Designed miniproteins, single chains. Designs and how they scored, part 49

Each design is a single chain, and the fold is of that chain. pLDDT is the mean over its residues in the fold that is shown.

## One batch from the design tools (miniprotein)

Design m1675
Fold by ESMFold2-Fast:
Structure m1675 (fold): chain A 84 residues (1-84)
Amino acid sequence: MLEEVRELGERFLEEARRVAEALRAAESLEEAERAAREANERAVELGRELLELARKAGEEGEALFFETLAEAQELLRRAAAEAA
C-alpha cells in the first residue's frame, strides 16, 4: 500500500513539475493560465486517487499525501514567482 502511495505521489509531482516548467516558459499571463487549466483535470483526478489510497494506508499514507501536496504547492509557487 505505501509503495502505491509513493508511486502515485510521484506521478502527482510529475504533473506539478510539468505545470511549473510551463509557467516558467510562458511568455504571457494567458499562456500561464492555459497551462494551469490544461493540467487541472489531471491534477484533480490524481489528487483524488492519491488521497483515497493514502487514507487506506493509514497515518503513514496520510503523512505522505500531505508531504506530497506541500511539495507540489511549493514547486508551483516558486514557478509562478519566477514567471511573474
Scores: mean pLDDT 76

Design m1676
Fold by ESMFold2-Fast:
Structure m1676 (fold): chain A 65 residues (1-65)
Amino acid sequence: MEKVEKIVEALRELGADFAAELVRIEAERGASVEDVAKSAVAAMEHYLGPEAAKKLEEIIKEILE
């Protein structure tokens, strides 16, 4: 849960409040942190483009390590 909260915060800082709420709900339904991370990156790429998604990927890598 703690790692999911960090991913949610990262999404909000990048301006993706919609994606943040979506992945938080997925985690509450039992999705793994890895699945939440993949969903977050996919949502960022879809709505804010590949560069925002890459920035999020770097943040997530730091959270998971």
Scores: mean pLDDT 79

Design m1677
Fold by ESMFold2-Fast:
Formats: structure tokens, sequence, C-alpha cells
Structure m1677 (fold): chain A 97 residues (1-97)
């Protein structure tokens, strides 16, 4: 079910459905603390897909929130930490444009 929600973010983002993208990202954020490292990486990939396919401020804000949630729950996983920080910086950059 967690994988299905992550996949829904990516699908909605590619389809340009910003409302569904926002809703699905919010659902993913609530589950981040229960995710495996692989699911956290998949969630970051989905959020990156959302940023790439939309400059909608609310999509960018929720993608930023998701990256922050992953960072908080990354522990000592260097790959997750670096990817989350990279996504946060990208989302902030897009929000400032």
Amino acid sequence: SINDIIDEVKKAAKEGDYEKTIKSIKEVIKLVDKMTPEQKKAALDAAETAIRNSKDKKVLEEALRLAMAVLKNAGDDRELILRAIGLMLRAIGELLD
C-alpha cells in the first residue's frame, strides 16, 4: 500500500494532475517514519518527478515537506541524507523563481 501511494504521486505528476499530486504527497509524508530505506528513496524519486513536471507552488511546497520528512527519518543513511538535501535545495530554487 505504501508503494502504491508512492507510485500514485509519480503517475499524477506525469499526468499533470496537481491536486492529486498534492494529496498523494501529503499521504506519503504521513507514512515516512514507517518506510524502509528503499521506500524513502522511491518517495524522493516521486517528489523529484513532481518538481520536474510542475512549477505549481503548492506541489513544490509539498515536495519540499516530503524531502524534509525523509531527511528527519534518514538516520545515518548518507545516500538518503544527500538526496533529501539535494531535493530540498531544488524545490527552494524553483519556489524562488
Scores: mean pLDDT 88

Design m1678
Fold by ESMFold2-Fast:
Structure m1678 (fold): chain A 76 residues (1-76)
Amino acid sequence: SLIEKAKEHLKEAKRLVSDNKEAVELISQALGYLQRRDLDKAIEHVEKAKQLVEKTNPEAAKKLDEALEYLKKAKA
């Protein structure tokens, strides 16, 4: 499913930013919202995580963008 693909990319992004506690927390919260089927809050937290890491970790930002694409498609 689109949600499972988004979760996979979020878990990969979380691993890539393991040294950034704030980013890890935002991604973990997004995963929690997905477990509760709250797509809007999940998207919000993923977007915040991306803004935080986009300049310092482009690989993680790409994984977060891929997750956002799947989440937005699941919401549409």
Scores: mean pLDDT 87

Design m1679
Fold by ESMFold2-Fast:
Structure m1679 (fold): chain A 112 residues (1-112)
Amino acid sequence: LTLEEAKAVVEEVLKERGLDIPTESLANLVLFLSQDSVIARQLREAIRARDKQRFDTILLLAYNLDDPSLENIKKVAKELISGKGSIVALYEAVGRDGLLDVIEATLDRLGI
């Protein structure tokens, strides 16, 4: 999966829902979720289970790890901590359940 492919699918999912939200952070999250890593697998499980608390906890744990492979996911975690950015804008538009729905729909279209 490329970042361009992730952005294209995110854009379509957001447009179908009438959401005018920047795609960058969600595309980077989805690109990370396509990887075969323990953190990516745990995040996918939390998303599919609609476990918002687990999702947030895993992102915060990733933010505190000194691991270069987590660079993209750390950016998403930083947005949630700072209360600003496209992930937060999506949270404000659709709520917590809607955020996980958008992510799951994007993963499903990508076969992840």
Scores: mean pLDDT 79

Design m1680
Fold by ESMFold2-Fast:
Structure m1680 (fold): chain A 89 residues (1-89)
Amino acid sequence: MEKDREASILFTAAALQATAAVFDPDPENARKASRIALELAKQAAELEVESGNYDRAAKGLRTVAELVRDVDPEAAQELEKYAEEIAKK
């Protein structure tokens, strides 16, 4: 399943960007990395939803949200909202 594999790669990329944001001492660079993580996580979740993997999409979004929360609480909140919408299934 191509979409499932692509989603896994994108969630991994999002987690790496989120981790980079947490450890970046420059607030601008940290915010940029958190925004990239947000976008990658959303794309990954969309692919998981298209594949019927709602639980996987929600978990992935929450994981990335947790990672960016201290750096970009607005991005974390947006990811949490996405996860809640998907979880309502």
Scores: mean pLDDT 82

Design m1681
Fold by ESMFold2-Fast:
Structure m1681 (fold): chain A 122 residues (1-122)
Amino acid sequence: MEIKGTITVDVHGDGASKTLTLTFRVPEDVDVSQLDLILIDPETGEETSLPLPAVGESQPLTALKPGETLRFRIKGYNLELGDVSLPSGLTVEIVEEDGFNVLVITNNSDQTYIVYVEVRRA
């Protein structure tokens, strides 16, 4: 599969509100309506395709419970980490799998975080 480019993801967690925001910084020449967010089940590897919200909009994605891992990629793009600010017990990393960069977030805290996705221009 040909990689079309790279999308930067900022990851911001707020321990007071128990929220985690994933901000996708998309280049101006990329049509956001053509982007697919691929969620990967950490146990089975099953992929679920979801649209990204419109530029400037935010949408809840999932609840990330204690001990859970969230894995995702953008179809046809590599991901790179931008700004990262996380409460204690949360970790984020990029792993390379089958020629794609997969973003992995693990919740090792005792608190559930609600994960939001938002899109901004780079």
Scores: mean pLDDT 83

Design m1682
Fold by ESMFold2-Fast:
Structure m1682 (fold): chain A 72 residues (1-72)
Amino acid sequence: SSEEKKKLLQGVFLIVLNSELFVAERALQSGNTATAQANLDAANDIIEQLRDMGMPQSVIDSAQARLAALQS
């Protein structure tokens, strides 16, 4: 069903988001700014897709807070 497909896609996007944020944090720690920027850009795109798919605001807020912490 469309609902089951949406839930599956949301779950996959959350896994990918966590991976992008993890790689970005490690890249920042090693001084690889280019890799960090690419993964932060990817993470931002995923957060916007999750928002468009109707993820709960608490999940979006948590993800945005994590992204903001890595960009400061």
Scores: mean pLDDT 87

Design m1683
Fold by ESMFold2-Fast:
Structure m1683 (fold): chain A 80 residues (1-80)
Amino acid sequence: MEELKKEVEELEKRLKELREEAKNPTPEIQMALSSAEANIERARELLEKGAPEELIRKHIELARKAIEEAEELIKKQKAE
C-alpha cells in the first residue's frame, strides 16, 4: 500500500509539472493530460477505499502511460 501511495504521489507531481509546461496545449496534449488526471484520481479514490491492489495498479499504469504520451507530445511541440 505505501508503495502504491508513493507511485500516485509521483504521478501527481509529474502531471503538475507537465501542466505548467503545456500552457497552450494542443487537443492531443489536453486529452493525454485529462486521461492522466482521471486515472490518478481513480487510483487515489481506490487507495482511500482499500480496493484490491490489482485494480489500483491498473489505474496507476494507465495514468503513467498517459503522462508518457503527454511528455512526448509536449517535446514535439517545443521542437517546432
Scores: mean pLDDT 83

Design m1684
Fold by ESMFold2-Fast:
Structure m1684 (fold): chain A 104 residues (1-104)
Amino acid sequence: SSGWEEGRRAIETGARNLKETMKEAAEKEPETKPYAEEAIKAAEELVRAARDRENGVRLAREYARKLVEYAQKAAEILKDGKEAVRVEASAGLLEMAVSVMAGL
């Protein structure tokens, strides 16, 4: 039960970071905007899922997979390699936070 609260806080922090990173990427390279918007939406749904201690794990894993997929698509079209690394790192940290919340 202590691991749940730690995972939830990590998801909240990671989602904030991902949203900011995706916004910056879309401002720099507008071609990424559709993928950035989908990744942000998935991150917001992930934060909502993290509040459901009984049924949220499955949804959290689903939304983590979706945000990683969209973040990867954005990173693939980003011309700025440093920005691409930041996008992938932010998504990876959120996926890790979900694993912590799930007790993995």
Scores: mean pLDDT 84

Design m1685
Fold by ESMFold2-Fast:
Structure m1685 (fold): chain A 75 residues (1-75)
Amino acid sequence: MLSPEDVAILRRAIETAQSEDPFDREVGISLVRALLGIMKATGADPEAIETVERILEALEAGDYETARAILEEAE
């Protein structure tokens, strides 16, 4: 399962990515990419990595509802 700190970061990133400003959207997506990179580099739980990868895929597709649903299931 994701740590409470990772959940907080992901929630903020999803909210930022939902912005009408294309710059803020890319910032939100970049935060998820950065977290995923850190998790892979530090040897985080493979299931947690897979969850973050699914959130990233949903955000890159503009599917914010799916991204939020994945995060809520991981809480």
Scores: mean pLDDT 82

Design m1686
Fold by ESMFold2-Fast:
Structure m1686 (fold): chain A 105 residues (1-105)
Amino acid sequence: SPLLEEAKKLFEEGVEAFKKGDLQKAIELFSKALELYREELGENWHENEEVLRIYFEHAEVLEKMGALEIAKRLYRYVIRQGTKLFGEDHPLVKKAREKLEELEK
């Protein structure tokens, strides 16, 4: 799908912006990628692994911005939804649990 290819490109550009410390640009690119996934996948978009990966990266950006309570909510969402869809041993679920544990210490 052309929309999914564009969404993937926007996500990759958002990850690069985050690595460079451009937190606002990363958020904007992740939000645009999520809009394209929602448009293409409809009601099942929240069951997509790439969508959960974008939520995880978005939480990491919010953490770096000091928005810790919102970041914790997104990590909890990734844990809950990822466990439901892929199981508790999925790498993304494990990473989100590690992040949440570090923020709750």
Scores: mean pLDDT 88

Design m1687
Fold by ESMFold2-Fast:
Structure m1687 (fold): chain A 79 residues (1-79)
Amino acid sequence: GAEELAERAKALAEEAVENYEKAKEAAAKGDAASYAGYYIRAIGDLLEALNLGEKAGSEEALEAAREAAEKMGLNIEPL
Protein backbone atom coordinates (compact mmCIF):
# COMPACT_ATOMS: atom_id res chain seq x y z
CA GLY A 1 0.00 0.00 0.00
CA ALA A 2 0.94 3.66 0.32
CA GLU A 3 2.84 2.93 3.55
CA GLU A 4 5.17 0.50 1.74
CA LEU A 5 5.84 3.08 -1.01
CA ALA A 6 6.61 5.73 1.65
CA GLU A 7 9.02 3.33 3.41
CA ARG A 8 10.81 2.57 0.12
CA ALA A 9 11.00 6.28 -0.72
CA LYS A 10 12.68 7.05 2.63
CA ALA A 11 15.14 4.16 2.16
CA LEU A 12 16.00 5.39 -1.35
CA ALA A 13 16.52 8.93 -0.04
CA GLU A 14 19.03 7.58 2.51
CA GLU A 15 20.72 5.46 -0.20
CA ALA A 16 21.00 8.55 -2.45
CA VAL A 17 22.94 10.41 0.27
CA GLU A 18 25.20 7.38 0.91
CA ASN A 19 25.98 7.06 -2.81
CA TYR A 20 26.64 10.81 -3.04
CA GLU A 21 29.09 10.60 -0.10
CA LYS A 22 30.87 7.69 -1.84
CA ALA A 23 31.01 9.77 -5.04
CA LYS A 24 32.65 12.65 -3.13
CA GLU A 25 35.24 10.28 -1.62
CA ALA A 26 35.99 8.85 -5.08
CA ALA A 27 36.43 12.38 -6.45
CA ALA A 28 38.84 13.23 -3.60
CA LYS A 29 40.92 10.16 -4.57
CA GLY A 30 40.95 11.12 -8.26
CA ASP A 31 38.81 8.09 -9.24
CA ALA A 32 36.66 9.63 -11.98
CA ALA A 33 34.98 6.32 -12.95
CA SER A 34 33.81 5.55 -9.38
CA TYR A 35 32.74 9.18 -8.93
CA ALA A 36 30.53 8.97 -12.05
CA GLY A 37 29.08 5.59 -11.05
CA TYR A 38 28.17 6.61 -7.50
CA TYR A 39 26.84 10.00 -8.62
CA ILE A 40 24.55 8.39 -11.24
CA ARG A 41 23.26 5.96 -8.58
CA ALA A 42 22.67 8.84 -6.15
CA ILE A 43 20.61 10.79 -8.72
CA GLY A 44 18.67 7.64 -9.68
CA ASP A 45 17.86 6.87 -6.05
CA LEU A 46 16.77 10.47 -5.44
CA LEU A 47 14.46 10.55 -8.48
CA GLU A 48 12.88 7.21 -7.49
CA ALA A 49 12.44 8.45 -3.89
CA LEU A 50 10.62 11.57 -5.17
CA ASN A 51 8.42 9.49 -7.50
CA LEU A 52 7.47 6.94 -4.81
CA GLY A 53 6.92 9.68 -2.21
CA GLU A 54 4.52 11.48 -4.56
CA LYS A 55 2.72 8.21 -5.40
CA ALA A 56 2.39 7.43 -1.66
CA GLY A 57 1.11 10.95 -0.90
CA SER A 58 3.59 11.01 1.99
CA GLU A 59 4.85 14.42 3.11
CA GLU A 60 7.34 12.65 5.42
CA ALA A 61 8.80 10.67 2.50
CA LEU A 62 8.89 13.75 0.24
CA GLU A 63 10.62 15.74 3.00
CA ALA A 64 13.24 12.96 3.32
CA ALA A 65 13.85 13.16 -0.45
CA ARG A 66 14.14 16.97 -0.32
CA GLU A 67 16.64 16.75 2.56
CA ALA A 68 18.66 14.21 0.54
CA ALA A 69 18.64 16.61 -2.44
CA GLU A 70 19.88 19.46 -0.22
CA LYS A 71 22.74 17.28 1.07
CA MET A 72 23.62 16.57 -2.58
CA GLY A 73 23.75 20.31 -3.36
CA LEU A 74 20.44 20.34 -5.25
CA ASN A 75 17.50 22.73 -4.69
CA ILE A 76 14.12 21.07 -5.09
CA GLU A 77 11.10 23.33 -4.62
CA PRO A 78 7.53 21.99 -4.35
CA LEU A 79 5.45 22.54 -7.47
Scores: mean pLDDT 85

Design m1688
Fold by ESMFold2-Fast:
Structure m1688 (fold): chain A 66 residues (1-66)
Amino acid sequence: MSLVESALEKGQKKLEKVTSPEFAEKVRREVERLAQEALKAGVEPGVVAESVERALEGVVEAAKAE
């Protein structure tokens, strides 16, 4: 399984605990779309996985602030 898929799954589970399963799934799908575009552009999977982790962490922090 890819590093990107692992990062998406981890982020979704963390976001689900702070928000809702529905919101977490929507955010995951959007971030996954962006990750796939980066992979198509030739960005290394490890770099994409780090970007995914940061994006999902940002959403989690925004949710906690509200």
Scores: mean pLDDT 80

Design m1689
Fold by ESMFold2-Fast:
Structure m1689 (fold): chain A 68 residues (1-68)
Amino acid sequence: SMMDLEEAREELLRVVDLLHRRGVAPEQAVRALQDHATGLKEKYGLSDEQKEELLRFAVEHLRRLYEE
């Protein structure tokens, strides 16, 4: 459902913030986000397209944090 997608997105954004605060290198952070996105797909019953959208969104947010 759309609510499950929104909860998954919020969960993944918290992971982005945590990885950034811990000073995880960008390449390692992206790998961690890929693993978390797979876990969220399983937890929330998301499609492959929804997982890819979440990952793209999270990686873009991470990129902005590292550019600042």
Scores: mean pLDDT 84

Design m1690
Fold by ESMFold2-Fast:
Structure m1690 (fold): chain A 85 residues (1-85)
Amino acid sequence: MEELKKRKEIEELVRKRLLEAGVDPGTANLIAQAASDAYLEGLSPEEAAEKAVETVRKERPDLSDEQIEKMREAVRKALEEFEKK
């Protein structure tokens, strides 16, 4: 129960940040799931953000490096916010 609750909280924070940054809901959901999984596996916010955007690069090779970088920063900031709680 605790792990599922933490995963849900992380996914909501990451998704919210990505949507606020203008990322579409489908891509935001994909990144939020990947980032929460990586973070809960013990990766740092920056490492989890990198892993999440690598997942998106493989699924969406049409995205520019600039778009990927914006997504990475949004994820990193969301995870850092979660750590402060």
Scores: mean pLDDT 80

Design m1691
Fold by ESMFold2-Fast:
Structure m1691 (fold): chain A 100 residues (1-100)
Amino acid sequence: SLLDEASRLYKEYVETGDEASREKLLEVFEKLSAEEQVTFLLALSWELQHNKSLSEEQKLRMAELMEEMIRLLKEKYPNPSPEQQAALNTVEEIVRKVKE
């Protein structure tokens, strides 16, 4: 599935910092539905908060990637449902805290 492909590309990018993996990940992410994009961002937010094995550099790469993903989501799906907007607000708060 596209979600499985996004997850594989995400792991590769966070581990290696490879820009080609990042570009491919954003391409795949743009092809996802609004629900799938929000679900993916929530999963990344959970990992960012709870994966104690992530280095500070990996957390920053993840946070910057998630900011770009949120921007793409808002551009493609400008009218999120109230539930989707609440989820996005949660994701944005988690990303903000990592960058402090």
Scores: mean pLDDT 86

Design m1692
Fold by ESMFold2-Fast:
Structure m1692 (fold): chain A 105 residues (1-105)
Amino acid sequence: AAAARARALEARLRELEDEAVEEGKRNGLSEAEAGRLFARRAAEEFRDTDPELAAAAEALLAGAEALERLEKAGTAEEEKLTPEELELIRRGLEAQARIAALLAA
């Protein structure tokens, strides 16, 4: 049943998010760094069972990494940000919204 699977995915996503937040606090990670840890773990966890969700988590991670590169480089490095990197950021934001909707249900 699709509803039972959706509830199981939501519960596991919440567990992964909580684990990433707790580990982030122990290691002095920022909220953004803890978010990347969550996204990476979700992508690995769901690779074989829910490839669409794994792809969304991978898009979120790639977008977050591209954004971190931009932040560290500042405005001067924006000239090095490719259209492909901007697209990764956009896809990451869309993936974040989808994952957030699952967690809110």
Scores: mean pLDDT 71

Design m1693
Fold by ESMFold2-Fast:
Structure m1693 (fold): chain A 89 residues (1-89)
Amino acid sequence: SIEEKIEELIEELEEERDRALELKDFELAEHLERVIEEVEELREDPEKALELLEKKMEELRVARETAEKLREIGDEIQKELEERRKELE
């Protein structure tokens, strides 16, 4: 479900935040925490959450592997949104 994908997305962002803290990259950790808060506020609007994440990904210095995971989750959310939209037509 879209809701499960949003939770997965938040979990990946939290893991990257924790990694940034371990590396003492406090600026990245603070930036990621803010993104997490903004995505959580948009849980009921997954399209806006995805748009926000896409914009923030340009600013984030996340590990390539984490960036790839976030992209894959975003693509799955977008796919489910498109399928739901087609069912309602």
Scores: mean pLDDT 75

Design m1694
Fold by ESMFold2-Fast:
Structure m1694 (fold): chain A 84 residues (1-84)
Amino acid sequence: MKEAIELLKKAKEYIDNGDYDKALSYIQRALGLIARVTDIEDLEEAIKILKEMLSKDIPNEKVREAIQRALETAERVLERLKAK
C-alpha cells in the first residue's frame, strides 16, 4: 500500500532534519504496514527508500536498527510475493 511508502518518505525527511524520535515512530508504523503489502512495485519502492536511509551516517542506533528490521521484513515479503 502507498501508506507504507509515505510513512518511509516522512521518516527519511525526519532523519535529514535530525529528528530521530519522529523518524523512529514513522519507521515502526511503516514496518507494521510493510508486512501487509501485496503490491510488488510498492514493496520494491519501500526497499529502495530503506536502503537510501541506511546508506546515511545515522548516529542514532535505534533508528539504524529499525531501518534494518524494516528492510529485512520488506525483503522477506517481496520473496513471498514473487513466488505467486
Scores: mean pLDDT 80

Design m1695
Fold by ESMFold2-Fast:
Parts: C-alpha cells; structure tokens; sequence
Structure m1695 (fold): chain A 104 residues (1-104)
C-alpha cells in the first residue's frame, strides 16, 4: 500500500527528528519535521481520493501534532518540551499506521 509506505517513511522522519533534537541539532530536526509533514500531507491527499475517512482523521491529527512540533523547534523551545511534542507526534503517526493497516 502506497499509504502504508508513506506513513512508515513519516515515522522514520519523526524518529530522525527526535535523534537530531537529542544531539542538539535543531536545524536537522527542523528538516526532518518538515519532511514528516510533507509525507503525512501526501497520505491525507491519497486517503481523501480513496474516501478512507478514518485515515483522513488520523492523518489530520498527526499533521496538527507535527505542525506544533515544528513551531517549537523553530522558536528554539526547551529541549524537553520539543522532545515531548515530537513523542506525541510519533504516537499519532503510529496510530495513523495502525488505522491505515486496518483499511487494507
């Protein structure tokens, strides 16, 4: 499934963002969060075309969390707050993956 592959790539991107934040590399973290956003946006577009309402809802939730994480990274928020935000975004992408797998 193209949707499942895109969600897995988004999960990898958010895991790389978490690793970058832990390393103190906020520029690289920003790049990975943007990549995760672009991947989830593609999932949302495909889910809308296929009328997968549960996947649309899960993708929208994941996107919202990623956008919040991007804002924290861009303003240089405390590391623990950024990590907590990215862990929540990761959980929402994992839920998106489970939801997409049920639709296949």
Amino acid sequence: SEIIELVREALEAVEQAIAAVRAGDLERAREYVRRAIELVEKVLELALKQNLTSVVQAAAGALSSLESSLELVERGAPQDLILRSLELAKQRIEELLRTAEKES
Scores: mean pLDDT 91

Design m1696
Fold by ESMFold2-Fast:
Structure m1696 (fold): chain A 87 residues (1-87)
Amino acid sequence: DAEELRAALADPAVVAALRAHLEALLAKIESVEDLEKRAELLEKLVAELEATLAALRSIGADPAALAVLEEALARARAALERAKAEL
């Protein structure tokens, strides 16, 4: 399973799809008008991205895939800080 996942994440098409998925997910969360709910969803996303990054690093996932998750995590953290500042 880890070898299959690592091989899949070496595929540029899979990495591009992951980037698009995370960008779409962040856009949906950021469109939530309820600031408390938006912050809750962003906190959950940050925790899930941190756990996923740790797991993928442990299996030696491709640096390009890791970079996509690191970018998404940085954006989620920034969005969370913005939401908290508006509360």
Scores: mean pLDDT 86

Design m1697
Fold by ESMFold2-Fast:
Formats: sequence, structure tokens, C-alpha cells
Structure m1697 (fold): chain A 68 residues (1-68)
Amino acid sequence: SVEELRNAIGEKASDAKTAEELKEAIREAIAATDAPKELKEAILEAVDAGETVDELIENVGEALNKTS
């Protein structure tokens, strides 16, 4: 579900200190969570568009909020 994916991303992302660590954490959360393929693809695109931790948090957060 979207909530499971949001929680999984939040848990893994809380330990990330760099943009690369955050990208890896989000990809792991997506792989481990049962969510619609379209939502997973949208989040991966948001991750690829982000360059900093702050941009990644904003982009992924917006994707999750708009698709709920």
C-alpha cells in the first residue's frame, strides 16, 4: 500500500546522510514494499530527478502525497 511504502521509505531514509544513501534507501524500500507499479515508477523518477537530500525528500514526499 501507499502507507506501507511511505513508512518503509521514512524508516530507511532516517539513517541516510547523503543523497546517494537516500537514493539507495528509497530503492530498497520500493523493492521490499507491495505497492502499485505506477507509484513505484513515479517515485523512482522523482529519485532520479533529485540531486540533494533536500530535493529527494521534497520530490518523493510530493509524489507520495499527490498519489494518495
Scores: mean pLDDT 76

Design m1698
Fold by ESMFold2-Fast:
Structure m1698 (fold): chain A 56 residues (1-56)
Amino acid sequence: PSDEELEAAVKEAQKLLHSGETVPWLKKLSPNVATKLATLPETLTRKDKEEVYKAR
């Protein structure tokens, strides 16, 4: 996927996480990726972003 598609997936996941929604695929993320997504999404590597994109 393109960087734009990866960034869009990250933003979607971050909104869901902050909304308090119980989304099953968010539980598929590694703890490190989930923590970065919740706190500092700009620190996500391309591989981390691809993990988010593929989990959804």
Scores: mean pLDDT 76

Design m1699
Fold by ESMFold2-Fast:
Structure m1699 (fold): chain A 85 residues (1-85)
Amino acid sequence: APTPVQSPASLTVKEGETATLTSTAAGAVAYTWLKDGEVVASSTTSGTLTLTNLTVADSGLYVSIATHADGVVTGGLGSTLTVLP
């Protein structure tokens, strides 16, 4: 099964802005998003994570885990978000 392609690889925004992270894996039926190892979104079908009203605490590594129809899971390399004050 293919590993998810996450985009952008890095993103820098200011507090109060919106960030959109995407994950694409061919044949994936669901995506789970981890921030620094903690689940922040689960069982999304769109492959898109939209974060609004960002604070410096939202900075971190966002990794997408794709689940395929047969239950196989593959992990992406991550997107690094930096939120400036």
Scores: mean pLDDT 81

Design m1700
Fold by ESMFold2-Fast:
Structure m1700 (fold): chain A 56 residues (1-56)
Amino acid sequence: SAALRAAALRLVQNSSLPEAVREEFKTRIEAAPDRSAVEAVVLELQDAEAAYAAAK
């Protein structure tokens, strides 16, 4: 859905992850074929944010 994809892209934009990592997640969300795929990328984004915060 367009609304879910827009919300996911906003999560990436508001992320504190490095620009290169955010661009990778944006590309994956835009390429996601369905809702389930978008949700999977969002979960990976959240895991990446937690890992990045822990590494600092």
Scores: mean pLDDT 82

Design m1701
Fold by ESMFold2-Fast:
Structure m1701 (fold): chain A 61 residues (1-61)
Amino acid sequence: SRKLITRGIGLILRGIGLQIDAELKKAQGLISDAEAQAMIDEGERLIKEGRELLEEAEKLL
């Protein structure tokens, strides 16, 4: 499904963006180590969900 592929890619890109944002804000001293880790963990969750949607789309081909 093209919709599953688009959603999967979108989630992966959002997750990567969140991880990059966390590292940059931590480096600038704008957030705590704990807050940065929470953002990284959320990013990992989004990437995992996106990958699962892509795997589901491949199984439907």
Scores: mean pLDDT 86

Design m1702
Fold by ESMFold2-Fast:
Structure m1702 (fold): chain A 104 residues (1-104)
Amino acid sequence: MDKEIEELEREYRRLAEELERLIEEGADPEEIEEVLERALEVLREGLVLKLLKARKTNPEAAKAALRGLGLDDSLLDLPDEEFAERVRRALAEEEERVLRELRE
């Protein structure tokens, strides 16, 4: 898990730097959106893994993150796979909302 989190954090940093470069260069909004969507996907998977780890090592941080996503603390009682799937869906729904606002 830690190696997977580190790889996702490294990939997110690369995509974030690419996104910043495209914005600074005045790139086409569609190109910016494509990189942003990839960055959000990597960030989502990293957050899912971090939340799975926090669930066992720092439950208070996990609860705070769930509340931030509008999710109930009772999700901490779910098996790891079901917990990960619920968090992934909530993050994907929030990402869809943000991307729709950016397209307008």
Scores: mean pLDDT 78

Design m1703
Fold by ESMFold2-Fast:
Structure m1703 (fold): chain A 92 residues (1-92)
Amino acid sequence: MVKEMKEAIEKGDLDKVRELAKTATPDEIKQSLLYAAKLGNVEAMKVLVDTGMSNPEYWPSVLEALRQASKSKDPKVAQLAYMYQVRIIAQL
């Protein structure tokens, strides 16, 4: 449920983000990653990427979100998104 994930990210409830991410669809992971990036919440981005990377079927959605996040005006968000893209591609 995207609403509960959005609230968890806004509150910085990383444990809740992790639990919701386990049952999220690829598109929900993508939208959640983009939302965390928009807020500059790099810790939530990390939890969402780590969870998405655990299932290869999620990688296209995770990579698309990271590609968009790498264009962020927040240098910490852009750098994290770029580094994760390199790591995921190296696993292919």
Scores: mean pLDDT 83

Design m1704
Fold by ESMFold2-Fast:
Structure m1704 (fold): chain A 89 residues (1-89)
Amino acid sequence: LQEEIDRGVIAIALAVLLVALRNEGFPEDVLKEVRQLAGEIIDALDAGDYETALEKARELKEFLVKHGASEDALRIVDRVIELLEKLKA
């Protein structure tokens, strides 16, 4: 049950991240890459592959830092990473 709740929270957090980035005026090509990485995280979670999900989440954070995402957006991805680390434990 807790793992299912945590997976749902991760999916919602990634959706909130995309809305936040769009509101900050990020260009569509950047948003497309974020959507792709978010999809890869969700696919890995659905497969029970927490290692790959965590790797992709860290890749997403690196991508966001390179593109100058806000502290609020980075806080969302940090929460995703934290939840994924908890699921691996």
Scores: mean pLDDT 84

Design m1705
Fold by ESMFold2-Fast:
Structure m1705 (fold): chain A 101 residues (1-101)
Amino acid sequence: SEGKKIVKELVEEIRKLIEESNLDEETKEKLLEAVKEYEEKVLKAVENDSVVGLVDETRWFKEFVKENTDPELAEKIIKLIEEATRKLMDLMSERIIERLK
C-alpha cells in the first residue's frame, strides 16, 4: 500500500532525527514510544480512510513533539509530518472520490 509506505518512511525519518539529536536518553525514549503509538494509530486511520482519525492523531503527535523537544528539532519533525499528512490526505481523498463513481 502506498499509504503504508508513506507512513513507514515518515516514521523512519523522525526516528533518525530523534536518535541523532542531543536530547537526554529519557526524552529520546519517551519520543520514540510516542512515534510507535503515532505510527500504529495513523496506519489504522489510513487503512480505514478515516480523515478525522488522521487529523486527530497528527494533531496529538505534533503537540507531543512541541512539548518534549527543542523548537529547532520540533520544526523539522513537524514539517515532515505535514508533508506526509498532505500526501496521505490526497491518497485518501482519491480513494473516497473513486468509490462515488
Scores: mean pLDDT 87

Design m1706
Fold by ESMFold2-Fast:
Structure m1706 (fold): chain A 66 residues (1-66)
Amino acid sequence: IPERILELARAVAETGGDLRAAAERLGISVEEVKRIVGEYAGTDVLSEADATFLLLQILKKHEVEA
């Protein structure tokens, strides 16, 4: 799992699942977050809810194996 994806996933978890607050914490736009997650997932179309869900799933899987 790319470190940038993990950083973003942790930020989303720390903000209680608020993708916009997580993006603000990292100094990037929500559109940039969706682009990064979309590239990882192989899609150009993600809602904020879909991106949030995927990031939380990625974090959970990584923490179980870390």
Scores: mean pLDDT 78

Design m1707
Fold by ESMFold2-Fast:
Structure m1707 (fold): chain A 111 residues (1-111)
Amino acid sequence: SLTAEAIEKLYEERINLAKALKHAIETGDEVTINEVLRGFAALVVAGKLSIEEIKTLVKGVSEPASSEELNRIIQTDGVVVLALAVEASFGNTSALDAVEETTETLRQALL
């Protein structure tokens, strides 16, 4: 399914997501913070990453994403938003709810 493909791409791009999160925190970009945290939350719900692994990834990134890299990550056709929209469209609203709950948990853990 498209959702499974989007989640796998997010898993492969997890280091870039961590870099984007660090850049967004440094610049105070709340919109990008929320989008990146939703991406990590989707990976947790999909069973690809744990919250502890995400904390380790974020702490391990020495350099934040450049503005160009951040734009590339966010402009990957809204992969996070697309993954969540596809999940909801197939009647898997419990997974969407879990992603929203996990997003808040990650926000508390990382910010």
Scores: mean pLDDT 71

Design m1708
Fold by ESMFold2-Fast:
Structure m1708 (fold): chain A 64 residues (1-64)
Amino acid sequence: TYTITPRVTSEDPEVAERVKAELGTRTADDPDSALQAARDMAEKARQIAEETGVKIEVVFDVTA
């Protein structure tokens, strides 16, 4: 089982906390599913960045 944990950085701490809350942590049974989960999380963060106008950086820690 893989655990995907996002690390979120933004110039706006409130936006960073919102992104962290909406992404959470995810689990996957295989590497392909883990990559897909990370992509889905990245896309959600991108949508929030676009809606808020705030730049967001997300780094994913993947633990097997």
Scores: mean pLDDT 82

